# Designs tried in a protein design run: designed miniproteins, single chains, continued (3). Part 56

Each design is a single chain, and the fold is of that chain. pLDDT is the mean over its residues in the fold that is shown.

## One batch from the design tools (miniprotein)

Design m10053
Fold by ESMFold2-Fast:
Structure m10053 (fold): chain A 94 residues (1-94)
Amino acid sequence: SEVKELLEEVRKKVEEAVKYIEKAIELRESDPEKAKEYLEKAIEKEEEAKKLVDKLIEIVGADDPELQEELERITREALERVSKITGVEPVVHE
């Protein structure tokens, strides 16, 4: 399914963005200039993921419940991973 392939690409781009955020946090105190470069790379991966999401919306529509559920899951997993690195709990709205 093209939708499944695109969702897997979105997940990979989000995972890459999180890895760059992890590196930025690690380097924040020792090398703040390098940390900034990793944050810029994370933003680039976020923009790539956004383009894939826009393509998914064109195929299935923004109101597709399976697309919404999968995107919410990807976002939740990314926020949980970042919170474990920063020591800040993710703000989960019920």
Scores: mean pLDDT 78

Design m10054
Fold by ESMFold2-Fast:
Structure m10054 (fold): chain A 67 residues (1-67)
Amino acid sequence: DAEAHVAAGQALVRAGRYEEAAEHYRKAVALDPEYAQAWGGLAHALLLAGRPEEAKEPLRKAAELTA
């Protein structure tokens, strides 16, 4: 489920596995596109992975869903 992918993403970020974390967050947003925490986690993982351009849309989605 989406929450399990968010939990896996969080654990991978703590382990420094940012690319794998981003993949889990992508699965979470695919399962629940309204899950603001998953969009925020995706953006954070992408920024840590050195992919700031890809983080822009996830950041916008997270902000929109929490507005």
Scores: mean pLDDT 85

Design m10055
Fold by ESMFold2-Fast:
Parts: sequence; structure tokens; C-alpha cells
Structure m10055 (fold): chain A 61 residues (1-61)
Amino acid sequence: APSREAQLRIAEALGEGAVELGASLDEIGEILRSMGFPEEDIERLLRELREKHPEVPVEQP
């Protein structure tokens, strides 16, 4: 199994990639949850993505 640090890096890469593909923050959160990431990690990552990409919608249109 990947280490905790590797899992967080995978989550970051998935989040950034999903933003590039036009996903909303809610969609990214659902993907991470389906992959078994803890809610605290999801919330932190979504906050970071929102800060870096303020134009990304929170909710799916």
C-alpha cells in the first residue's frame, strides 16, 4: 500500500488534474471520498484548490 505521504500526493495530483478537465470542487470531493480518503484530507485539499483556482465552481452545473 502507498504511504500516507504518497496517498496525499496522489490526491493532490488527482485534484489538479480534475480541475484541468473542468470538474467542480464537489465532483473532486466525491471522487476522493469514493477512493477512501479521510474527510479532513478532502476538505484541506478542496480549500487549497479553491485558493489556487478561485474561478472553479463549487457545485456541478
Scores: mean pLDDT 76

Design m10056
Fold by ESMFold2-Fast:
Structure m10056 (fold): chain A 75 residues (1-75)
Amino acid sequence: APAPSDEELRAEAAAEAVELARYYAEQGLLKVGDVFTLTLRHRLPDGRIAVVTATVRVTPDGVEVLDVRLEILPA
């Protein structure tokens, strides 16, 4: 399979961070106004590691994405 694109990696991390932050808010572990950061690490087919960090904020209407960073580390 082809390697995921930078856009796909960012979108996946953002979606996962939103889902996890929403879950923690439902459990009472996060409150409205809290900021949550999720870092995911993916091994690429060429041995490099993609590190994607998504930062989200809990709002009264759900969760908003504030920032998504992608770093590619050498093998």
Scores: mean pLDDT 84

Design m10057
Fold by ESMFold2-Fast:
Structure m10057 (fold): chain A 67 residues (1-67)
Amino acid sequence: SAAELAAKIAEAEELFAKGKELFEQGKYEEALELYNRAADLYEEAGDLMAAAEASVYAIKAAVELRI
């Protein structure tokens, strides 16, 4: 449903924003987790561009962790 998709996008946006805040605080493991969760929700909602962006931020967090 449209309401279900909108809810997934809203949750993904909140997780992505929180991930950025955690990244700025040097909490890279927590940021990585939230970026991956945001990417999954964007993908489920069909927002492939937003999912790709969240995945790029996840890679940035992983690089900071030396993974």
Scores: mean pLDDT 89

Design m10058
Fold by ESMFold2-Fast:
Structure m10058 (fold): chain A 71 residues (1-71)
Amino acid sequence: MEEKAKEYEKRVKENPEDAKAWLEAGKALAELGKYEEAVEWYEKAVQLEPENEELWEALEEARLKLLESLE
């Protein structure tokens, strides 16, 4: 699981303008419970493709999970 997140981080480094790479990395981080980092990565993806509703959905879900984790 953690190895997958690192692999997606590599893709982002190689293609920093690829919103899908940021989205995939954020999803991997969210699966690890690293919601703070996932939110940061999703925000970058949204900045690259602000009209992509999938990116906004992922960001909103990660924000809600982050708030739940602060319990």
Scores: mean pLDDT 78

Design m10059
Fold by ESMFold2-Fast:
Structure m10059 (fold): chain A 60 residues (1-60)
Amino acid sequence: NIEEMKELIEKALELETEGKYEEAVELLRKALEIAKKDPSVDQSAIDGIEEKIEELEKKI
């Protein structure tokens, strides 16, 4: 569900601004699983989520 994916990403970005990196990463991982299962999601969007997870994991 693309809408659930978008909500998870938005919440993860809010958590990032609050310094809650571990929680943000968990939500981004859930969004990534939705993105990988939906063929309408562009590869650049998937790559963006993966890069964001990598970035935030360095701060944990």
Scores: mean pLDDT 82

Design m10060
Fold by ESMFold2-Fast:
Structure m10060 (fold): chain A 92 residues (1-92)
Amino acid sequence: SDKEEAIRLLELVEEKIKEIEDDSLEDEILRGVALIALSVLRLSAKKQGWEEVAELLDKAADVVASKDAFTEEAKKEAIELLEKAKEKIREL
């Protein structure tokens, strides 16, 4: 189902966010990949009418796009937003 696929893909994005350790080129590429994935998932959520999910994904993308994205605080905030998005998808 679209819901199960979206949840699985969000779990993959969470794992990629956890892998970001510093401002190295490798981790900047990893951060860029996470941002692209979040953008695509947000567009998909909007097409499905999952407005609350799209808003949560947009907030998570803003955190990941910040210069402080390598901090444990920023990663925790982004992951909490994605966990909330997964819960909202399960409620649909």
Scores: mean pLDDT 83

Design m10061
Fold by ESMFold2-Fast:
Structure m10061 (fold): chain A 60 residues (1-60)
Amino acid sequence: SRHSQAARIGRAAQEDVGERGGQVATEMVRALDAGDYETALRIAEEAGPRTLEVVREVIE
């Protein structure tokens, strides 16, 4: 479900960027909900490798 995906993205983003993890996760989930996978992947790459891995799995 999207809720489970959002939780996984939030945890990964917190590991990569700390306090800003929640904000970054919210922006990625918004892009995913809009079907804008290119933007979601770009934000994930900027956050870090843990976030990028989770977002790639969600899109797959």
Scores: mean pLDDT 82

Design m10062
Fold by ESMFold2-Fast:
Structure m10062 (fold): chain A 55 residues (1-55)
Amino acid sequence: MEALLAELEALAAASTDPDLRTAYRLAVEHLRATGDVALGRDLLAGLREAEAARA
């Protein structure tokens, strides 16, 4: 859990796209609220793909 939260937080801070930054931050909040690590990993993967597609 902690490593996944740290990765999402780092990506939120590093992202130059304000929509992606907001999405990463919402993913962190959702993971903190639910504790669902599997869903958190899926969200991370999806957001990274979205970021790559926009770059």
Scores: mean pLDDT 77

Design m10063
Fold by ESMFold2-Fast:
Structure m10063 (fold): chain A 76 residues (1-76)
Amino acid sequence: SKEELEAFIKKLDEKIEELKKKIEELKKEIEELKKSDSEEAKEKIKELEKEIEILEGVIALLEGFKAWLEKKLEEL
């Protein structure tokens, strides 16, 4: 139903916001690590940057899926 689709879109929005919040926390961790000139800090930064890249990719897929669902909702 239209209501079920709207409820699902809302849940997707909530998940997208949770992932965006996680990216901001990871970015803060990177900024703290940048204050260190150790090799361990440099390695951790690379790992966190890769995690952010993966999460940004997941967000893009979820946003694309949400846009497709919103288009389907308009066609109902």
Scores: mean pLDDT 88

Design m10064
Fold by ESMFold2-Fast:
Structure m10064 (fold): chain A 70 residues (1-70)
Amino acid sequence: SSSVPEAELLASFGNMYYALGLIFLKKGDIELAKEELEKAAELYREAIKLEPSEEIEANLKEVEEALKKL
């Protein structure tokens, strides 16, 4: 099976925002962390709609758990 290029791009941007969110969490910048994590979750959901991925679904769950703690 071939990956959908748009799904890969969305997942890549999701990974970037997830990483930024974690950096802000570590620094205690809660509002910035929320913004980046929410963006990551949206991008992961869009990627999954185009092409289901166990890895991206796992990343989405981690982002949602992080958001729940804020």
Scores: mean pLDDT 86

Design m10065
Fold by ESMFold2-Fast:
Structure m10065 (fold): chain A 71 residues (1-71)
Amino acid sequence: MAAKAEELRRQVTELLGQAVDAINAGDVERARRLVEEIRQLAKEAEENGDYDTAEFARRVARTLERLAAAV
């Protein structure tokens, strides 16, 4: 159980890095797709009862969406 939570958190962090790179490159479409993937991981975490990882992922997605909207 802990191993899956760690994997989801790692995936969110990796997608966050890719989304920041996309935003810095002006690739808003790619950034939005990566935000959607992070939201999907948030749903998986919630379905697993990992509310901390789900909340983290939603917060990351919301922040990235705001940054992408400002480009």
Scores: mean pLDDT 82

Design m10066
Fold by ESMFold2-Fast:
Structure m10066 (fold): chain A 71 residues (1-71)
Amino acid sequence: SLEEKAKELAKEMAELRAQLAGAELEKETGVKPEITVEELGDKAYKGVAKAGDEVREFVVEVKDVLEKLKK
């Protein structure tokens, strides 16, 4: 369904954003980043990149992705 596609894309977007932020943190800190993705119920995915004391977080809401798919 379109709803399931939105969930899958939201998770992938959260992962990708965390990976990109992790790459930037690695350049800034010289520390290999730890990337995690957390499911915030069925509504959002939270991507997190950590390198040393630096943390970057991104929330991708399933609703926002669904709206873009529906137009």
Scores: mean pLDDT 84

Design m10067
Fold by ESMFold2-Fast:
Structure m10067 (fold): chain A 58 residues (1-58)
Amino acid sequence: TKEELLKEEMELGAQQVGLASKRVSALKAGDYATAKALDAQIDQIQAQINAIQQQLQA
């Protein structure tokens, strides 16, 4: 349902915020490999949010 899609979008957005915080921490620690892996995870979540947005517009 539309409500389920909106809830999933909110949950994915919260996950992105958490990953962004971890990325900042990794960069401050000089852990560039972890920061790069977190970038890939953030991009994956953004793709999922974009797909949900497209479904909500149908």
Scores: mean pLDDT 86

Design m10068
Fold by ESMFold2-Fast:
Structure m10068 (fold): chain A 67 residues (1-67)
Amino acid sequence: DDKLLKAAEEAAKKAEEIAKQSDNPEAKEYAKKAKEAVEKAKRGELSARDGLLKAGHALGKAQLAAQ
Protein backbone atom coordinates (compact mmCIF):
# COMPACT_ATOMS: atom_id res chain seq x y z
CA ASP A 1 0.00 0.00 0.00
CA ASP A 2 1.14 3.54 -0.78
CA LYS A 3 0.89 4.54 2.89
CA LEU A 4 3.22 1.72 4.01
CA LEU A 5 5.66 2.52 1.20
CA LYS A 6 5.69 6.20 2.20
CA ALA A 7 6.42 5.18 5.82
CA ALA A 8 9.31 3.01 4.57
CA GLU A 9 10.68 5.97 2.57
CA GLU A 10 10.50 8.21 5.68
CA ALA A 11 12.37 5.57 7.72
CA ALA A 12 15.10 5.32 5.06
CA LYS A 13 15.38 9.14 4.90
CA LYS A 14 15.79 9.34 8.69
CA ALA A 15 18.46 6.61 8.60
CA GLU A 16 20.37 8.55 5.92
CA GLU A 17 20.17 11.78 7.97
CA ILE A 18 21.50 9.97 11.07
CA ALA A 19 24.35 8.44 9.03
CA LYS A 20 25.33 11.86 7.64
CA GLN A 21 25.23 13.52 11.07
CA SER A 22 27.15 10.76 12.92
CA ASP A 23 29.69 10.02 10.13
CA ASN A 24 29.68 6.45 11.50
CA PRO A 25 30.44 3.69 8.92
CA GLU A 26 28.00 1.22 10.54
CA ALA A 27 25.20 3.83 10.55
CA LYS A 28 25.96 4.51 6.85
CA GLU A 29 25.70 0.80 6.05
CA TYR A 30 22.29 0.52 7.75
CA ALA A 31 21.08 3.67 5.96
CA LYS A 32 22.06 1.96 2.67
CA LYS A 33 20.14 -1.19 3.68
CA ALA A 34 17.05 0.89 4.54
CA LYS A 35 17.17 2.57 1.11
CA GLU A 36 17.65 -0.81 -0.61
CA ALA A 37 14.58 -2.23 1.17
CA VAL A 38 12.48 0.71 -0.09
CA GLU A 39 13.77 0.29 -3.67
CA LYS A 40 13.03 -3.46 -3.61
CA ALA A 41 9.49 -2.77 -2.35
CA LYS A 42 8.99 -0.21 -5.17
CA ARG A 43 10.06 -2.88 -7.70
CA GLY A 44 7.64 -5.43 -6.22
CA GLU A 45 10.51 -7.66 -4.99
CA LEU A 46 9.19 -7.12 -1.44
CA SER A 47 5.71 -6.32 -0.18
CA ALA A 48 5.27 -2.73 1.05
CA ARG A 49 4.90 -4.17 4.56
CA ASP A 50 8.18 -6.14 4.34
CA GLY A 51 9.90 -3.05 2.92
CA LEU A 52 8.66 -1.01 5.90
CA LEU A 53 9.73 -3.70 8.40
CA LYS A 54 13.24 -3.93 6.90
CA ALA A 55 13.64 -0.14 6.56
CA GLY A 56 12.39 0.38 10.13
CA HIS A 57 14.76 -2.27 11.48
CA ALA A 58 17.69 -0.67 9.61
CA LEU A 59 16.72 2.78 10.97
CA GLY A 60 16.79 1.38 14.53
CA LYS A 61 20.24 -0.14 13.91
CA ALA A 62 21.52 3.15 12.44
CA GLN A 63 20.29 5.00 15.56
CA LEU A 64 22.10 2.53 17.85
CA ALA A 65 25.32 2.71 15.78
CA ALA A 66 25.27 6.54 15.89
CA GLN A 67 25.46 6.43 19.70
Scores: mean pLDDT 84

Design m10069
Fold by ESMFold2-Fast:
Structure m10069 (fold): chain A 58 residues (1-58)
Amino acid sequence: MSEEEARELARQAAQNVLDQKVDFEKVIDKVAEVIAESSGISKEEARKLLEEEYEKLK
C-alpha cells in the first residue's frame, strides 16, 4: 500500500535534506507535497512521515 512507499520516500528525502544541510522547516512543505503526489497519500500524512524519519536520523 501507499504508506510503505511514502515512508521509504520520506526516509530518502529526510536523509537528502540532512546531507545538504538545508533548513528542514523551509523545505518540508514542498517535499511533503512531492511525496504525497508520488505515493497517493495526503500532504499531511507525508509531512508526518517526513518528520518521523527526520527525527530518526538525529
Scores: mean pLDDT 77

Design m10070
Fold by ESMFold2-Fast:
Structure m10070 (fold): chain A 79 residues (1-79)
Amino acid sequence: SLVEEAIRLAERARRLAREGRLEEARRAFDEALRTLARVDEIAAAVAQLVYAVSLASGASEEEALIEGAEELIRLARSL
């Protein structure tokens, strides 16, 4: 399902971010957001907002990607 694909991509993004592979992590996160948006546009927007707010609050790109990906996984699991 698209929900399972979005979760897989977000788990990949979180793993890549922890490895310091930030460009690949960002691409995986963007793909997860696009995939989730095809099921629930609001859930995808909320996950993107968590990432953006994390950055605006002074978090590193690594921390922001991890927080955004974790929120995406949480929201996707509720669908």
Scores: mean pLDDT 92

Design m10071
Fold by ESMFold2-Fast:
Structure m10071 (fold): chain A 88 residues (1-88)
Amino acid sequence: AVEEVRREEYLALIKEWAEKDYLLGKSLLKLIEEGKEELAFEIVEGLLEFELYFEALKRSSLEREELERAFREVEERRRRELEERARR
């Protein structure tokens, strides 16, 4: 069960990388097709730490941009309200 889950997760990740045209994903798929699954999985384990780091950065950047957009809208509305009140 644990062995099967590990295999499925690594295979899914490798296929996803290959689908996104990552050269590493395509190379890892070839290793698996040649029966070198353990070598491919060892490489995946090493890459996971870097991939997780980059994915965390991507999510933080996207969330930051969305938060900045929301803050800009709030600031824009507040500034407009202040100008309206100052006019009165």
Scores: mean pLDDT 62

Design m10072
Fold by ESMFold2-Fast:
Structure m10072 (fold): chain A 62 residues (1-62)
Amino acid sequence: KSELIHKVALLLIEKGLKPEDKISIETAIKILKEAGVPEEVIEKVEKLGEELTAKEVIELLL
């Protein structure tokens, strides 16, 4: 869990995203897949159907 959170945070920073920046669901899913987040967590993000902030994407991993 902690390792995945760190990888997601690094990918968000690498793409120039700040905690308050809104991300499309498609971009959030791509980042989560690149970080190796489990399918069940990715499916939860897909079901939200709304834009998330970078902070909210991290919080879904907690």
Scores: mean pLDDT 77

Design m10073
Fold by ESMFold2-Fast:
Structure m10073 (fold): chain A 81 residues (1-81)
Amino acid sequence: MEEEIEREINDALALIFLTLGKKAYEKGDYEGAVESYKKAIELATDPEIRAEAYRNLSKALEKLGKTDEAEKYRKIADELA
């Protein structure tokens, strides 16, 4: 089904952006990590992928000093996991 294939493609793309975000975070590019994690969240249909993306987004936001925003996304990740 087209819908099933679209979900698989979107989750695969989400994993790519999640990986890019982790790579940016590892290099200290927390702003780039936030952008990549947000793209992963937008594309992800799998709750596990979404939870991981939200958790990593929260950590990157903490590094940028955006504590309130980080706490919000951490709670979303905890609810999905």
Scores: mean pLDDT 84

Design m10074
Fold by ESMFold2-Fast:
Structure m10074 (fold): chain A 58 residues (1-58)
Amino acid sequence: EEELFEELKKKAIEMGLSEEEAEKLARGALQMVRAGMSVEDAEQMFLKEVEEKLKEEK
């Protein structure tokens, strides 16, 4: 759980998000996994959210 959070957070930061925004999105993905979503589906939704945020920031 903590490893998944850290991995997603770092990936979002590497993609260009701020640490604060990356933490929010990574935490959201963890909540989805805890609610019964597969890790794969949660990661896909997370990446889509990161892309949308990067479009806003640009």
Scores: mean pLDDT 77

Design m10075
Fold by ESMFold2-Fast:
Structure m10075 (fold): chain A 53 residues (1-53)
Amino acid sequence: SNDEAKKKLEELTKKGNELHDKAQSGTPEQSAKDEQQGGEVMQQAMDTLLEAG
């Protein structure tokens, strides 16, 4: 198992959840920004998973 990649993925998942929670509780403008950042975190998670193979 790639324990290091797994830890990174868990950290990115936590960040994504925080951004999602902010998006749900913020203004429409703030929510759009938080969702965009969430997409970036998701991309990093996907890249980490693909690198782990």
Scores: mean pLDDT 76

Design m10076
Fold by ESMFold2-Fast:
Structure m10076 (fold): chain A 100 residues (1-100)
Amino acid sequence: MTPEEVAERLRSAVDDLIATLEKEGADPQVLAEMRAEADRLIEGLRKAKTPEEIVKKAQELVRAVIDGVDRAGATSPEVVRKAVSVMLEAIAAVTEFILS
């Protein structure tokens, strides 16, 4: 697995979460800030050169997602499931990258 493939998997999971938050009426400003921060961190993942950098950027992305969900005030089971999916995808993609 390449850093670009890790970035694409995490981009897809984050986009699904943000789409769910938008559908549930989350603040557009909070969503815009989440998208901008996710874009920055995902670009960092694409450019990462070491397993340590991949782990660090993935952890930063997971924290940004948790902070964004909290700021959005969303408590629906669907949002929780999508947020958990981002965390699980981060673990899976990073693990596959390390083993490749």
Scores: mean pLDDT 85

Design m10077
Fold by ESMFold2-Fast:
Structure m10077 (fold): chain A 65 residues (1-65)
Amino acid sequence: SSEEIEKLYEQILEKAPESKELIDELIEAIKNKDYDKVIELGVEIKEKAPESEELLAKLIDLLLK
């Protein structure tokens, strides 16, 4: 649901506010089905914010439904 997506997005940004632009690009890449870009951005976000890896995985799962 949109509410769950917003909550996860906020939680990730609380832990890693510097990753906002990368996460926003990841969401757009998923919407556009640009899976090459999703892979590249996923790697960058995990490198910058390893502590939010689990929350990021949950966000991606919800966006792919």
Scores: mean pLDDT 79

Design m10078
Fold by ESMFold2-Fast:
Structure m10078 (fold): chain A 62 residues (1-62)
Amino acid sequence: MIEWRGDYLVVTVTVPVSTPVDEAIKRALELGEKELPGAEVVDIRVRRTADSVTVSVVLKKK
């Protein structure tokens, strides 16, 4: 999921809980870079459920 919240772009990736968090973060950053090249990474949030890992990367326009 890719969503605009004001001046921020939020990229959310959900993967199976067996997936390394670093891989999920890399995937979210790749999607964010493609959508908004050169953007500043403001925040990275990681959430775990019983069966999944969700990573949200918050990007801001320069």
Scores: mean pLDDT 80

Design m10079
Fold by ESMFold2-Fast:
Structure m10079 (fold): chain A 73 residues (1-73)
Amino acid sequence: SELEELKKRALELLERWEKEAEEAYALGLLSEEEYERLMEAIRRARELVENAESIEEIEEALRVVTEAVASLR
């Protein structure tokens, strides 16, 4: 189904974002606080995607991470 395909793609995207966050932190591009905040957002988004019953819920889950990134300074 389209929902299952999007869930799979969203989880793969979140895995990539997690790795990018880890690499950014290792390079000193993120503070410890920024890294922890971003990792928490990714964890929450993953839970939301896994439990999503609609495409809209998957989009809302991914927005949790993009909003967390936008809040970094």
Scores: mean pLDDT 87

Design m10080
Fold by ESMFold2-Fast:
Structure m10080 (fold): chain A 70 residues (1-70)
Amino acid sequence: GRIDRLELEAQRFIDALLKLYPDNPELKKIAEEIQKLIDEMRKNPDKFSIYEKKINELMRKALELAEKLK
């Protein structure tokens, strides 16, 4: 379903960044926050759009952080 697709997308994205920066504590924290939001989304599927927005904002933050680490 749509939640499973979003989880797979977010996990692949974060895993790619963690391979480049495996010891970065801020990236690890963002990964944990994304997983928590996925878990909350599964409990509240009617609020998918709200959680999708938050997950996308965290993925954007992770990308911006990774760009600064180059």
Scores: mean pLDDT 85

Design m10081
Fold by ESMFold2-Fast:
Structure m10081 (fold): chain A 68 residues (1-68)
Amino acid sequence: SDKEELEAIKKYLESNPEEAKEELEYLLKKAEGEAKELAEKALEALEAGDYEKAAEYILKAKKLLAEQ
């Protein structure tokens, strides 16, 4: 479920913020359009310590990429 995925992403970000930052920076180099915008917003939220908002943007990006 979306709620379970969001919680899992949030816990990952809280536990491994540096690794998550590296993954988002890598995605920014490869992604285009809406996925890139969501990754940029996720990185900004992560750097601000807003793990909940970062997880929301990551979940949106995952759904968008799964549609493609």
Scores: mean pLDDT 82

Design m10082
Fold by ESMFold2-Fast:
Structure m10082 (fold): chain A 74 residues (1-74)
Amino acid sequence: SEEEKLREEMIRILQEELGLTEKQARAYVDALEEQIKDLLDRGVTKEEILAQVTHPALKRVVEKIIEYLEKKRS
């Protein structure tokens, strides 16, 4: 339920701040989750990932994806 809440918050941010539809936002979150998981699995740090993100809304989404993945591993 907490993981699901984080996912819904990410979708909402993308819809509100980037003007994406719900379908587009869900697909975007799915793609980012896979990319970030791969980066973390290869030893790239959270700080290094966040340093590549310039858009404030995308940075918040990336932070939430990292939190979501960390909770999933706990």
Scores: mean pLDDT 81

Design m10083
Fold by ESMFold2-Fast:
Structure m10083 (fold): chain A 68 residues (1-68)
Amino acid sequence: MLIYRLKVLIEKTDNEEVKSLLKKAIDLLQKNYNPEAEELIRQAMNLVKEGKYDEAIKLLKEAIKLLE
């Protein structure tokens, strides 16, 4: 379940901008279903796990725009 995985990742990351964007993504995913945004969020989660925060932030912002 994507939302559960996002919540777990928020608890494990120490980057405040990433945490903020992940929390916003959870809120928007609960209100709007977009397969392209879900795929971008999934890719961003993998980048966060790899410590590639700048690239992850870019993908999260793109996903958020699709969900808005």
Scores: mean pLDDT 82

Design m10084
Fold by ESMFold2-Fast:
Structure m10084 (fold): chain A 94 residues (1-94)
Amino acid sequence: SPRPRVAVIGSTNNSLAQKDLDYLVDRLREEGAEVEVIDPSSGKTPYDVPEGVLVVSLDTFLGSSRVSLLDGKGNLLFGSLSIDEVVDKVRELA
């Protein structure tokens, strides 16, 4: 099977959000995914990702992180407060 391709978008570019982003990226790569990190300041959104690429959006609000798994059309496939649960879902869809 081809390796899963994943684009990761972080909601904020600060030191606390960066730690969660780094953990998410490392976990996805450990599971064999090809990971591209998209800087939110680039103006790219989940809708700018090619079909066949999964999108993981990491949103931080009031010290809580929400992780959303989207398809290349921006449709929500799975959402969790746990990075590990989203990584497991990416593995299931591979």
Scores: mean pLDDT 75

Design m10085
Fold by ESMFold2-Fast:
Structure m10085 (fold): chain A 118 residues (1-118)
Amino acid sequence: MAEELLVKAAVYYRQEKYEEAIEYAEKAIELSKDDYIKGLAYAVLAIAYAKQGKLEKAKEYLKKAIEYFKKASKTSSRKKNLEEAIKYLEEALKKLEEGDLEGAVKYAEKAIEAASSE
């Protein structure tokens, strides 16, 4: 159920429907007790808010995505992929602080891809 909401959030993000992407990612966070799903949902929130130019919210949710992926990496078979995703999110945060919004989004998207691989 929470995974299905997260898939919908990602689909809306790809369709450039950022308000709907935010709504479904927030619902995924609310319903999930899984740190991995929460990390992915916070990453989607960050890139959706970044696309809307809401930099403070994007920064807040990048930090939350890093936090939850660090929690998930302690118990997950995906530890290596999550460590790679964390590095991409940390780079995204640096780009956002430098005012490079496009670079921040690209690195955050790479983090989601890395976290979602086997």
Scores: mean pLDDT 85

Design m10086
Fold by ESMFold2-Fast:
Structure m10086 (fold): chain A 62 residues (1-62)
Amino acid sequence: GFAVGDIVRAVADYEARSPDELTLRRGDLLRVTRVEGDRVLAENLRTGARGWVPASVLERVG
């Protein structure tokens, strides 16, 4: 599973379903700030936007 502080990458495009979710492009890098089961709260390092995203669309980069 992911941990707080992990740098992760979007493996696919993802469209936000609500204002509290992130829209991602494949290849976007994010910092994980919280982990809640099958989803994470993250910051998109390219845009600075923060929001929830399914862990299933992310991979660890290191």
Scores: mean pLDDT 85

Design m10087
Fold by ESMFold2-Fast:
Structure m10087 (fold): chain A 75 residues (1-75)
Amino acid sequence: NAAKAPPEEVIEVDLPASATLDQAHAKADEVIEKMRELGKKIRVKVTADNAAGVVLRIKTRQGNIEVLEELERER
């Protein structure tokens, strides 16, 4: 592939399996806001898997925020 991976600061936050989706959102938003205040381009990966089998992944690039919610059910 021609596209190169630009240097970016990756922050991975793992939450306990008992954490709720709301807690994952709150934690990711906190980290994203703090890093944006510093003017950095970052990628934040937050994993929270609870009894419902929900997984949340969040990405942000140069002020753009991308939130990906996945519901794992009967998988």
Scores: mean pLDDT 51

Design m10088
Fold by ESMFold2-Fast:
Structure m10088 (fold): chain A 57 residues (1-57)
Amino acid sequence: MSPETQRAEDEAIRALSRGDLAAAREAMLAAYKAHQAAGDEVGARGSLRGLQRLGLA
């Protein structure tokens, strides 16, 4: 995983642990875009599933 993708996923986890759904959404969208840019379809699906669980995609 790229440093950018890892950083975005870590921020999403931290935001979720704080209950900050808006920050979690932004971080998950950033991770989804980073996975898509890298051609990582499995990682992209993971980020999209996270967004769907929050009712955001």
Scores: mean pLDDT 74

Design m10089
Fold by ESMFold2-Fast:
Structure m10089 (fold): chain A 60 residues (1-60)
Amino acid sequence: IEELEEELKKIKEERDKLLAEYYKAIENGDLKKAEEIKKQIDELDKKGQEIQEEIEKLLE
């Protein structure tokens, strides 16, 4: 379970970095880059949700 919590922390850190890049791309008018980063954020969100569900099952 500690491993899953570690993975969640890593995902959160990566998401924060991508989110900063996403807003910077929007501010610069680079909508294509922003869209690519948004897809990466969505993938991280999906992975994080799966890990959270796994942790919840283990804490039953």
Scores: mean pLDDT 80

Design m10090
Fold by ESMFold2-Fast:
Structure m10090 (fold): chain A 64 residues (1-64)
Amino acid sequence: SQLEQRLAELERQIEELTRRAEELRRLTEVDPSYRPQAEELEAERRQLELQLRRVREELERQRS
């Protein structure tokens, strides 16, 4: 279904952002100027997690 494809897409995007945020966090250990970029990616990840939750709720409603 379209919702299942959107779920998979959001999970992939969250996974990718998590890896990028971890890399920037490591860079922040040697250069603190990377901190705002790491925080921005964490904020973006949180927004995608909220979208994922909504898609999961909609998918569960359709299964009921």
Scores: mean pLDDT 83

